# Designed miniproteins, single chains, continued (4): the designs that were tried, part 94

Each design is a single chain, and the fold is of that chain. pLDDT is the mean over its residues in the fold that is shown.

## One batch from the design tools (miniprotein)

Design m15262
Fold by ESMFold2-Fast:
Structure m15262 (fold): chain A 82 residues (1-82)
Amino acid sequence: SAVVQNLIKAAAAEFVANEGSSDSSSDTASLRLALELSKLPQPQRNAALQQLGNELRAQGASEAYIQQKISELQAAIDAFAA
């Protein structure tokens, strides 16, 4: 989906901008991504999360930060899917 691809890029940019900051006011793209992924079956969710992780690594995010953000996003996806 072009929407999911655009949201992955937007969420990655949002996360990189916020690395080292406690400000969550710019988390709009990641929340939209979580909502869209909540509508998809698990294999497609996993593929999108892997793509997000790859995008974050490409932009220079630390592995610890990537793991934290993927975990937070998984929790948000599960909350929207419930």
Scores: mean pLDDT 80

Design m15263
Fold by ESMFold2-Fast:
Structure m15263 (fold): chain A 74 residues (1-74)
Amino acid sequence: SPVLEAARARLRALGYSDEEVDANLATLEEMFRLSPEELREILAQLREAARQLPSLREHFEVMVEALERVLREL
């Protein structure tokens, strides 16, 4: 998946270990199975989390970008 490949590269660039990257990608794959309505709810929550936790902003931005790409492609 090009979306998962892009997310993997970005998470590695943020300094996550291979184990941490794989765990985050597994979470993304679970999220990809949600309905469009559930995905929009999660996107809103992740954007809010990025505002509340600036130290993890880049992490949440990776997740948001991946989910937005999945929603766009449908």
Scores: mean pLDDT 85

Design m15264
Fold by ESMFold2-Fast:
Structure m15264 (fold): chain A 83 residues (1-83)
Amino acid sequence: IDLVVASIELVGAETNLELNLPREVIESDLQVVLELLQKLARKHNNQRLAELAEKLQKLLRDNASRKELSRVLNEAQRELVEM
């Protein structure tokens, strides 16, 4: 699992949220991001990434707003930079 790949996927998902693409397209991108964050959290024993992955999963289940999704993606990107 590659930190660079996770960063690219996060930027892509954030960009697609900004472009107001259909929810179905956004959800597909966010599932890829979720899986990458979960794998990185396990590989690096990173508690913060695990918490952010759990938050993203809950927001996806709750059909949360694009603004809330964007906030969690920004927090995840910040955490990846600090790793």
Scores: mean pLDDT 78

Design m15265
Fold by ESMFold2-Fast:
Structure m15265 (fold): chain A 82 residues (1-82)
Amino acid sequence: SKLLEEAKRKAREMARKGAKDALKAAKEKGGDAAQAVLEEYREELEKYAESLPKELQEEVLKYGEEAFKEEEEKLQEELNKE
């Protein structure tokens, strides 16, 4: 469905933006600040998913959570290199 594809795209964009903002926070304030930023974006994803038709909520949340995990792994690798 077009709505599901759009929702998945938005979830991926949220994960990417969250990781970028988290990396900036990590460089300025350290890892705890990075985790706080990622948590805020995860809450935003949950709120977004709740705005979707009920039958799409689980699929979008699963997709978004996987996208966040991928971006968090990349972020952790970058932080470990610094």
Scores: mean pLDDT 83

Design m15266
Fold by ESMFold2-Fast:
Structure m15266 (fold): chain A 63 residues (1-63)
Amino acid sequence: SAAAQAQAQIEAAVAELERQIYRQLTGTEDREEAYRKLSPQELEAIERALQLHREHLEKQLAG
């Protein structure tokens, strides 16, 4: 369905951004390992960026 496709697209885009950020900062794409290597301030910044990106895409693509 179009809704399922939109959700998959949003999840793929957010996952891609998350992997890119983690890889650039820690050398790993694994979320749990990245979390152990990043400071609380870096984690806050990443979560904020991912949340804003997700919300923007969700409103634009899903409704």
Scores: mean pLDDT 79

Design m15267
Fold by ESMFold2-Fast:
Structure m15267 (fold): chain A 64 residues (1-64)
Amino acid sequence: MSPLEQARKNIELTLRLTEGLPPEVQRERVNATLDSLAEHLKLSPEQVKELKEYAERLLQQQEE
């Protein structure tokens, strides 16, 4: 599994575990997870930005 695939799965898990909380709290939890993953997996700033955009898309889908 690539670092990006691993990060995406961790984002999905974080959003699942925080489902039902306000979107602002879910974003805070996702950002904390991404900061940890960026350090652990040595992600570039561009990859972190891509993952934040991915998380926002998932948050929008939860409201459908």
Scores: mean pLDDT 79

Design m15268
Fold by ESMFold2-Fast:
Structure m15268 (fold): chain A 83 residues (1-83)
Amino acid sequence: MEEVARALEDLADAVLAGAPDQEIANKSVATRLLIVAAEIEGADPEKLARVRELVTQADKAWDAGNREEAAKLYREAAELARS
C-alpha cells in the first residue's frame, strides 16, 4: 500500500505545516479514497482495518487541535501501510 503510505505522509506534513483547513480536508478525502482503492485491490483486511483505526485516531487528534499527535498517528499509519 505504498500509495496510501505516501498520502498519509503528505497529510501529516500538511498538518504540521499548518496548511489551510480546506487543503487538509482535501488531502484527508484523497487518502480515504486511496484506502478504499487498496481494499478493492485485495490489500490485507486486518492491516487495512488497523490503518483505518490509526487514521480515525489521527482525525480525532486533529479535530481536538493536537497537530503533533495527529501527525504522529498519520505517520504510524503510513509505516503500517508500507510494511
Scores: mean pLDDT 85

Design m15269
Fold by ESMFold2-Fast:
Structure m15269 (fold): chain A 104 residues (1-104)
Amino acid sequence: GKEEFRKLLEELEAVEKVSEEQKNKVAELLSEHLSPEVAEAASEAVLANPSEELVDAAIRGVLRIVATEDDERALALLRAIIPELEKAKNAAEVEAVFARALAA
């Protein structure tokens, strides 16, 4: 659960680009350790903007939320930020959306 998300986040923060193998591991852990509703919201947040750079930033942000928050709060935060992520133009804007969500 949370420990596995935290460990994966540490690995992904150490790399500039998220590999396809790492993306598959993220999808596996989300489906294994989260309720279906939270896993769906997490997937929607990751795919809100389909550029490789924005997806990588969104994966790191989603992992921070699910590593630190309970399922109810994670679901509420993920649903709230999806419209903002869809409007993001670069990785810095994606990171700012997640930073604001986690600070609230």
Scores: mean pLDDT 83

Design m15270
Fold by ESMFold2-Fast:
Structure m15270 (fold): chain A 66 residues (1-66)
Amino acid sequence: GPAAAEEARRLALEAGLNEDQAIQLGLLVETKGGKAAADSARKGLEAAGLPEAGEALRRALIERFG
């Protein structure tokens, strides 16, 4: 629901994703669930040169959203 999308957007911004990426991640959590969003988040942060932040965000998304 909207609360899950908002929480995912907040986590994405804290991890270092930009606003557009954070919005898309929230949409992925709402439509596909935490595992799909986790894979997208990890790849995005790895591409940005932040693999440790990517793994941390992946784990948080799976833990909170499945």
Scores: mean pLDDT 83

Design m15271
Fold by ESMFold2-Fast:
Structure m15271 (fold): chain A 64 residues (1-64)
Amino acid sequence: MLEEAEEEIERLAKNGYVTALDVIRVMEKYLGVSHSRALEKLKQRGKGVLTVEEAKELLREIAE
C-alpha cells in the first residue's frame, strides 16, 4: 500500500535523505512496480539521493 511505502521511506531516511536504490526497492515491495519501471521513474529525476518528500512524491506518481 502507498501509506506503507511512505512509512518505509521515512524509516530508511538518514539525515532526511534516501538513496534512489532505496526508493526503487520500496516501489517494488509495497507498490508491486517492476524494477525497470521504478528505475525509469528515478532516472527522470537524475538524482542518486532524494529528500523524503521527493521520494514520497515519486511513490504517489508511480502508484497512479
Scores: mean pLDDT 80

Design m15272
Fold by ESMFold2-Fast:
Parts: C-alpha cells; structure tokens; sequence
Structure m15272 (fold): chain A 68 residues (1-68)
C-alpha cells in the first residue's frame, strides 16, 4: 500500500534535510523532487497530493539552504 500523504510528506522533508546536510545544491534537490513527482505519478498518487508533497519539501529545502 502507498504511504499516507502525511507519511510521504514527512519522508520527503527528511530526505531533503539529509541532502542539504550532505552539501546538495538547490538544482540537485529540484532534480530529485522532479524524479519523486514522476515516481509518485507512476504509482497513481493524485496530482494534488504530489503537488502538496513537492511544495512542502521544496519550502524546507529553500529554508535550510538560506540558513547556510
């Protein structure tokens, strides 16, 4: 079964945090989020949910990168 929207969002945010801590650029994070969106779409996740997950993870990435 697919994770809940909350679980998927939390997982994406945590992976973005790890990527930033590992020195990933904004472009690398954007590429990963694009890959994640494509995988979720292939798995049949509604576009509204994909957009919410990606937006939340991107906002966290922007916040963390600005704090460096």
Amino acid sequence: SLPTLEEATAGAVELVRIMVESGASRAQIDAWLAWLAAELARAGVPQEDIDAIVATARAEADRLLAAQ
Scores: mean pLDDT 86

Design m15273
Fold by ESMFold2-Fast:
Structure m15273 (fold): chain A 86 residues (1-86)
Amino acid sequence: RLRELARRTAEEAERLAAEEKDPRVKEALEVLARGLREASELEDPLEAARRMLEAQREAMRILGLPVSEDEELLERLARLAAERLS
């Protein structure tokens, strides 16, 4: 159900972006929503999990928040998400 989770979260992020007054937060929510919608269309759970993590990292960068540069950790998290949510 990883793709369904991505789809629902994308819909929620889009709704929050429409209501958001802070332009930076709005941009972060729009980037997150776009990435999660793309993830929801991927049939491979691992590719979906990777795209979801990328979308979150992009949103965090827009907000000026620290993001992990550890590609091995991110790949491990993507695999775990794909296994647990499929």
Scores: mean pLDDT 79

Design m15274
Fold by ESMFold2-Fast:
Structure m15274 (fold): chain A 74 residues (1-74)
Amino acid sequence: PDVEHVATALRMAADHGDEEAVKRTARDLYSQGASVETIREAAERAAASLPDPERSQKLLDAVKEVVDEVEKER
């Protein structure tokens, strides 16, 4: 998936779910072939589109946990 697709999915998870929904979405998109770089860029874009700075930070933190897990497996 491209950055726009991943960003839309992450924002939807943040809007309608919790931090676990964001983490699940990030893991699922990675398993579908999204790179760590794409997921990071998408997370920054999704966070920037949220009106609440606290929700933006929670989204970024959730995605960082997933990225750290994936990078550790390398």
Scores: mean pLDDT 81

Design m15275
Fold by ESMFold2-Fast:
Structure m15275 (fold): chain A 118 residues (1-118)
Amino acid sequence: MKEEEEIEKERKIALELLEKLLEEYPELSVISVPHDAEADGMPNYLKKVPNPVSIETIKNKIKSGELKSIEEVLELMQQLRDNVEKLLPPDSPLRKLVEKAYEEFVRRMKEELEKLKS
């Protein structure tokens, strides 16, 4: 089990990396949880995506302390990628961007965690 101080450091790193990711890929901000899927033209959204996630919802969960580990942050980032893959065709520019952003987040997060252990 990780100590609360270590969890807080990892959460701060994850939040900073997510903010940098949105700065680098502002198109990620259009991936949001729809308030009304039918009105937003996505009537099958919840059928295809039972666990809707956005970068904003992940950031909010980090800020509120709901996420207890970096592993939970990574799982939500993977969920975001998987959800986009279910909604968009493989040639979609947005889907490709989300896949690239996910890989960059995972890579940068592992690098930052390694530095903390050094």
Scores: mean pLDDT 72

Design m15276
Fold by ESMFold2-Fast:
Structure m15276 (fold): chain A 73 residues (1-73)
Amino acid sequence: SAEELLKRAERGLEAGKELAAQGDYVLALHFYEEARRLAEEAKKLSEDEELIKRAEEIVKQAEENRRQVLEQM
């Protein structure tokens, strides 16, 4: 479901942040990319405006965090 995809995206974003804090940039990038993809899929499967806004927030954070990690590599 869209909710399950969104929850997985949120967990992926959190895991990516923890890995980036530890200096594991390769794994952090992988988790950020997965979080973005899952959030985009959740947005496509739902007409719920609140879920869509939350998914958009996850996409934005994943893209911003991915960019930051790439600039440090």
Scores: mean pLDDT 86

Design m15277
Fold by ESMFold2-Fast:
Structure m15277 (fold): chain A 97 residues (1-97)
Amino acid sequence: MLARIEILAEFRGMSLEEAQKLADELAQRIAEWVEETTGKRPRVSYAVLTADDGTVYIGVVVEFEATPEQVKELERKMLELAREAGAERVRVLRREL
């Protein structure tokens, strides 16, 4: 099935430059995992937003052809990668296309 997974990770004490670098790294690692798992490179996009209180949000959106099992495993990988990177809060939104 075609699936879209969105992750939103919250960071504190991170500069905008560090956040942009991390967003690119996370997007690349996610794309690599999906390609290794499905044999096809997904469509991946990311965005960085800074709030007035200094909180940095990194959003990553992934679209790929997957089984329900692969979708769940990608959700786990995205959560693990965000937490490993120091995210204080992580939200995942899954949609079937």
Scores: mean pLDDT 80

Design m15278
Fold by ESMFold2-Fast:
Structure m15278 (fold): chain A 133 residues (1-133)
Amino acid sequence: MAEITLTESGGGTYKEGESATLTAKVTSSVDLRSLAVVWLLQKPGEPARVLASVVYNEETNKVVIRFAPSVADRSDLVVSYDPENSTSTLTLSNLKVEDSGTYYFGIAPALPSDESSDQIVALGEGVELKVVP
């Protein structure tokens, strides 16, 4: 069976209008090019929801990033993925108070069909982001 270890960084307290970069590193016994990597946000009183999902496209040798419908209009949100270094980043370049919450990085066997965490097979411990006025 695949063993997966996730490490996350970049949380903390930021001011509205600042930029934050969250970084996740994966150690896996399975090639990450065969898996989806997923960024999730959990707000107080809500379940964790998928923000963005990333897969490697073997036909084009390119990373494909898919944003959840809830954030698809956000031009200030950028996801990167480097499968050779098993590293993904989530950058928010125009922070809002409503961006506050716990951000999780996870692994799924394929692109999730919905915004729920049900298809996530490995989940990091999460990093807290607090945005103040």
Scores: mean pLDDT 77

Design m15279
Fold by ESMFold2-Fast:
Structure m15279 (fold): chain A 56 residues (1-56)
Amino acid sequence: GPMSAEEAERAAADALALPTREGRLAAGGKMVQEGREAGSEAAIRAGEDALRAAGL
């Protein structure tokens, strides 16, 4: 089912807490992909914000 805004915020925080930049970028990208598959705009936006914060 679609990810809630709270779940999206938590997932973004977890992604940014990963020890490597590569891991953070991969987690953010996966979140955007999963958000698109689930139809969750909140997850897509949170994933994009995580990617931007991780330094694309």
Scores: mean pLDDT 74

Design m15280
Fold by ESMFold2-Fast:
Structure m15280 (fold): chain A 87 residues (1-87)
Amino acid sequence: DLAALEEAAYAEGQEIARRAVEALKRAAATGDWAAALAENDRLVAELGARVRELVAQGLHSAAEALQRGVVEEARARAAEAEAALAA
């Protein structure tokens, strides 16, 4: 079911964005920005690999849904991420 794969990919993208925001919030609280940067590098690599895997399988709409999930969740949490960086 392609629609179920698209929904799952979108949710996966949202989770990647949430993990990035939580890493920034932890860094703001602890001062460990090196750990936050390392986690973001890992998440960017994970996102890129997953997009390539979906595209290689011909699941272009799922790859688009994954990226859309990341962007929409990141946009929704932009103010929270900014607050974490200022804290």
Scores: mean pLDDT 84

Design m15281
Fold by ESMFold2-Fast:
Structure m15281 (fold): chain A 93 residues (1-93)
Amino acid sequence: SLEDLKRELLKIIEETIKLILSKMTPENVLELIGIIIRLIGLGIDLEKVETLEELKKLAEELLKILEELLKKYPDSEELKKLKKELEELLKKI
């Protein structure tokens, strides 16, 4: 159960990184690299998670990042889908 939820959260992190990489331009690369570093940090912390409370905390941090990205890309259906998947994960915790 916890390992399945950790795997689901890791997938959302990885898909968010992939999406950001696809949106990089010379004008936004420094800002988006900063977000990628934050996402990599969440992935590293996720490996150390041993409780549902710790998992919930990381999922809530990812939600904040997705909300920041949605302010930059408000019409992104892929970001809306990732946020919905994360909100469904949070209901299981």
Scores: mean pLDDT 88

Design m15282
Fold by ESMFold2-Fast:
Structure m15282 (fold): chain A 108 residues (1-108)
Amino acid sequence: MDEIVKMVKEIIEAIEKGDLKKARQLLFELYDKYKDNLDVRVIALAGELVIAAKQNDISRAVAAGTALKSLTDDPLVDELTRAAIGGDYELALEKFKELAEKILNVKL
């Protein structure tokens, strides 16, 4: 669990610094290392939504949001997906942090 929390913090830091290439690489590493962990799959897809919001990539946001909704019915997912499709990066990042904190039961 501590390793997952550490990786999620590094992903958030990379996104906040605008290093989207590093953020994508860290998301892939998190997913690959913990591919059978549902919580990690939810967090990884949510992170992709934040990156899509930053890049105003509607197609990526729709794909990630659709996959995410298939894994969880949490209302934060609908809020995050709408923010990402709308290109609202700051709101998408906020909702991602709230979702990750809820799933991991930690403060990020």
Scores: mean pLDDT 85

Design m15283
Fold by ESMFold2-Fast:
Structure m15283 (fold): chain A 79 residues (1-79)
Amino acid sequence: SMEELLERIREILKEKGVSDEAIDRVLTAMATALLLGYSPEEVARTVAQTLKTLAGDKLSDEEIEEIERRILELLEELA
């Protein structure tokens, strides 16, 4: 379900030290992309781009790439 997907992604971002405020913005962008019918790859990329904008000073490019890959895997399993 979309609710389960959003909750799992919240857990991933929280584990990486992303703030609750930034997580809410990322999840809103992701939910919007999903509702617009974006592909799993496009949805994962939207999350990565949003994280780079909101937390690019706290997360390395490698950490953002890892998060993008994990989200893509979850989208392919749960969406």
Scores: mean pLDDT 82

Design m15284
Fold by ESMFold2-Fast:
Structure m15284 (fold): chain A 83 residues (1-83)
Amino acid sequence: SLTQLPEEELLKILKEILEEFIKNYKKELENTPIEEDRKFIEKIYELAKKALEALKKKDYEEALKIFEEILKLQHERYQELLA
């Protein structure tokens, strides 16, 4: 479990996840022709950048809050695709 790791290692993992999100969503944004899809991807990309900046400033509470928002938005979009 991630919660069993030392705080320093958890923060490193969170940083790596956020950097991967930024990289992947930036590429997806460049390849997405549909406006609604672009708006969603751009929103996640901006949130991931904000979370990473908060993490760099050692504002861990803000970084985790934004990361939770990203996961919520991804889940909501997944539910829309299944409906």
Scores: mean pLDDT 78

Design m15285
Fold by ESMFold2-Fast:
Structure m15285 (fold): chain A 80 residues (1-80)
Amino acid sequence: MDAEKAAELAEKAVEALEAGDYKKAAEYAIQASLAAGDTYVPTEEDKKFVEQLFKEEPEKAKEALKGAAELARRKAEAAA
């Protein structure tokens, strides 16, 4: 698990989402999940599913990603 990397990737996902780049936002969000300790290997269908969710509910996606980034930052600070 790399909590600092997870936080950075989640923050990049928020930036991509704010730019309207839903595909890039989904890629960063998945990478952030993996860096946070998720051991699941995402399929192409999973990537499309996350991209579609971000398109349908961009404000909820931003809130979730900001929350994930904050939690990852707190975890990185606790590990230091």
Scores: mean pLDDT 77

Design m15286
Fold by ESMFold2-Fast:
Structure m15286 (fold): chain A 58 residues (1-58)
Amino acid sequence: SMAQKIQEEAVKLGLELIEKGESVAEAAQKAANYALEQGLSPEQASAAAKEAVERYKK
């Protein structure tokens, strides 16, 4: 779905920002903000930010 695609884009954005040297917290917040701006719910935006952090920790 379009929502799943946007969530994946938000996760990728978060990971890219961490790789560029932003803090995990700042990158997660920017990923969530991107998802919200694209029309996802706060719950979906939070899930995308959490997924980016979890993928980075692995």
Scores: mean pLDDT 83

Design m15287
Fold by ESMFold2-Fast:
Structure m15287 (fold): chain A 63 residues (1-63)
Amino acid sequence: SQATDLVNQAKAFANAQQYEAAVVRLYEAASLDPSLSAAAEQASKLLDAGQYDDLVKLINSLP
């Protein structure tokens, strides 16, 4: 699905240390699949806090 493709793009960006791009892709995925909304909000908070290791772990844990 488009949401799954966007989550996979978010994982690729996160693993490339492009954290803002990863969070943007995750919000796009959440717009198509609202079950991802809580994860997108958490990822945004981790990005704002500079908690990059936890951000990458969160995004990589997504289905």
Scores: mean pLDDT 88

Design m15288
Fold by ESMFold2-Fast:
Structure m15288 (fold): chain A 67 residues (1-67)
Amino acid sequence: SKEIVEEFRKWVKENPEWSDKEKQEKFIELLEKAGYLHEAEAARKLLEGRSPEEAQEELLKKLEEEK
């Protein structure tokens, strides 16, 4: 969980030109590839009804709290 968040943050640093929406979409893709299918689906639902930044921040916090 924390490891995938760190992997995503590394990717973001390498791709600073991408929009917050594109970064959120990439994060969902990384979750799916890592087998976090339920978390990826939850992230898609959050993105549908909220700003990309709000959806991403909520998901990142939940994943970082997981030990």
Scores: mean pLDDT 69

Design m15289
Fold by ESMFold2-Fast:
Structure m15289 (fold): chain A 97 residues (1-97)
Amino acid sequence: SAEEAKALVERLLEEEFKRLGIETKSEEEYNAWKTAVAKYAEPLVKEKAEEMAKKSEAPKEVVEEELREVIRYGAEKAVNLSEEELEEALKLYKEAS
């Protein structure tokens, strides 16, 4: 379900941040990193959604595995952001309605 998927996303993000040594000491810093991960993950989410729509029904376990892979990819890309790119991500988060 969408509710379970959101809970899983939050858990996977926290685990990947810990694995990569990212310390988020404030809610603002956490949201900046989350926005950066989403920037890299979103194209893959769209691609996977299109593939799944073509195949038919996917088991819950397959959906969870695909989501884990996408979040890991996004987090690994985000950890290489420059200070300037992180500030841009934070600005985008603050401007989001």
Scores: mean pLDDT 65

Design m15290
Fold by ESMFold2-Fast:
Structure m15290 (fold): chain A 87 residues (1-87)
Amino acid sequence: SMEERIEAFLERVRGKSKSEVEFELLAEVIEASLTLSREETERLARAMIDAVAKEYGFSEEEVAALRAMADAFVDSTAARRAARAAA
């Protein structure tokens, strides 16, 4: 489930720096985008970002930047899948 995936992620990144958590989160979103729909990936990304923001004390600006980065990665993956399907 999404909740189990978020819990597993938070356990895995326990004790890591804020920057390492951001990197790991973006990697998780990219991995999810390979198997999930765009809507499911966006939903997972937002839920994960909200969870780490609470746990690690991310500012509103940091949260907005992380959401923008996650959205850009999801868009890039969707574009790559569309290009591959057209070839």
Scores: mean pLDDT 78

Design m15291
Fold by ESMFold2-Fast:
Structure m15291 (fold): chain A 105 residues (1-105)
Amino acid sequence: GKIEVEIKAEFDAAAVEPRDVGDFELHLPEFGVSLTVRVRLEDGKAVIEGKFTVETDSPLEKKFTLEFSADRLDDATAQAFVDGLRKFIEEVKKALEEAKKLSEE
């Protein structure tokens, strides 16, 4: 089976020159995976996106999607996204641990 993870976040930002802000990597070394999160500015919006797929020897198949949107990018909305991302990653870790247990005889 497989575990699919997708993160999408969008914030209305002040009108800015379109550009890539950068790539950030979230490591889950206990599962041998890394999630690359890209941040970019376009058309007055700040967009955050990332995805990965883990193939497992277990029959477990799950898809996790974190979607977040806010009318503005400020400290409060950024913190709300980070808090949501933290909880989301905890759920993904639990699913990966479950898949590991199911693939052990």
Scores: mean pLDDT 68

Design m15292
Fold by ESMFold2-Fast:
Structure m15292 (fold): chain A 83 residues (1-83)
Amino acid sequence: SDAKALREGARALREMFEKGLPSVDPEVSRATVEALLRIYENNKEEFEQRAAEVEARMATLDRAEQVELAVEFLEELAEEVEA
């Protein structure tokens, strides 16, 4: 499910930062991106608005806070997909 892919992506992103890895596992990354693209195609305007808000917040944050915000965004999308 898309919700599962988003939650796996959130976990992998947090683990990547905690372990100092250069990137997320390619399979997990692909599944997460595919889920995000499906969500985007279903409501482009709302997705763009929320992404812009996240991007604006990220500009004021350090790297650890940026990772936390990205994880929160993916987890919020997963909750909405399951609702």
Scores: mean pLDDT 82

Design m15293
Fold by ESMFold2-Fast:
Structure m15293 (fold): chain A 62 residues (1-62)
Amino acid sequence: GPYEEKLKRAIEEAIKKAKELQKKYPDETIVTTALVDEETVVVVEVKGDEIKVRVVSVEEYV
């Protein structure tokens, strides 16, 4: 549905940003975010080959 499509795009965007930053900072833990909608944000954490994805409320993150 529309929500699942937005969620998928937000995850892909956050991972893409994290991987681009990881090329510049290969030994660092990289954290990126992308908005799904006005209430929901995706948080992606990348370190080496490890990728962690979290979906959180904007109110809890801000």
Scores: mean pLDDT 80

Design m15294
Fold by ESMFold2-Fast:
Structure m15294 (fold): chain A 107 residues (1-107)
Amino acid sequence: MLEEERKKREEIKKELIENLSNPEFLEEQIELALRLAERQAKELNVFPELEEFKELLERFREKLINSTPEEAEAWLAALRAAEDTEEALGGGVIQALVEARMEAEKE
């Protein structure tokens, strides 16, 4: 059984959510996640227009800063999973994720 692995993941998630309640820590984690997403998009040529991607990331950063710690954690986890999937499958997963989130925001 993977009980110990699951317990460790739950403890890490709870600690992260608690730390994300601190605005300075939240901003630091958002900046790190956005830099990773921008790096992957640039290296894999996911976006033909890097300028548009940066603008999209800046708008998304603003939304994350105003989110709850739980929402911020869920988004940061999703970006990490997208990065891992992008490396494994070699396709625009990060682009699709960011675009889908931005389209939802327009509603």
Scores: mean pLDDT 63

Design m15295
Fold by ESMFold2-Fast:
Structure m15295 (fold): chain A 119 residues (1-119)
Amino acid sequence: SMMERIRELLERLEEAVDKFNQAAVAQGEVDPEVREKRQQAIQLFNSAVEQARLGHFEAAADDMIEAADLVLELVKEGKLSDEEKKAAIEALRLMAELMELQGLLDQAEELRRKAEEIE
């Protein structure tokens, strides 16, 4: 059913966000500005999961897009690990699939574009 698919996607999204959080924390000694960007990205990914669980899908997409922009800054600075990159791409693609199921096609397309930019 659609509801079972939404639940499966939410569980996988939470797992992808947890993988990003774990990889981000594992970086060790890092510049304070880079640490702040990682912490903001972690908070936005966690907020996106919470908003999606509450059925606030537009807010979830907005938080995820903002997190993706911070991740892209870290990519440009050469500071993002392969594990962080892979987890972020997976989270963005899972959120895009959730957006499509809700008929939020513009948000889904933007999330996929952000995932491609990170890749």
Scores: mean pLDDT 87

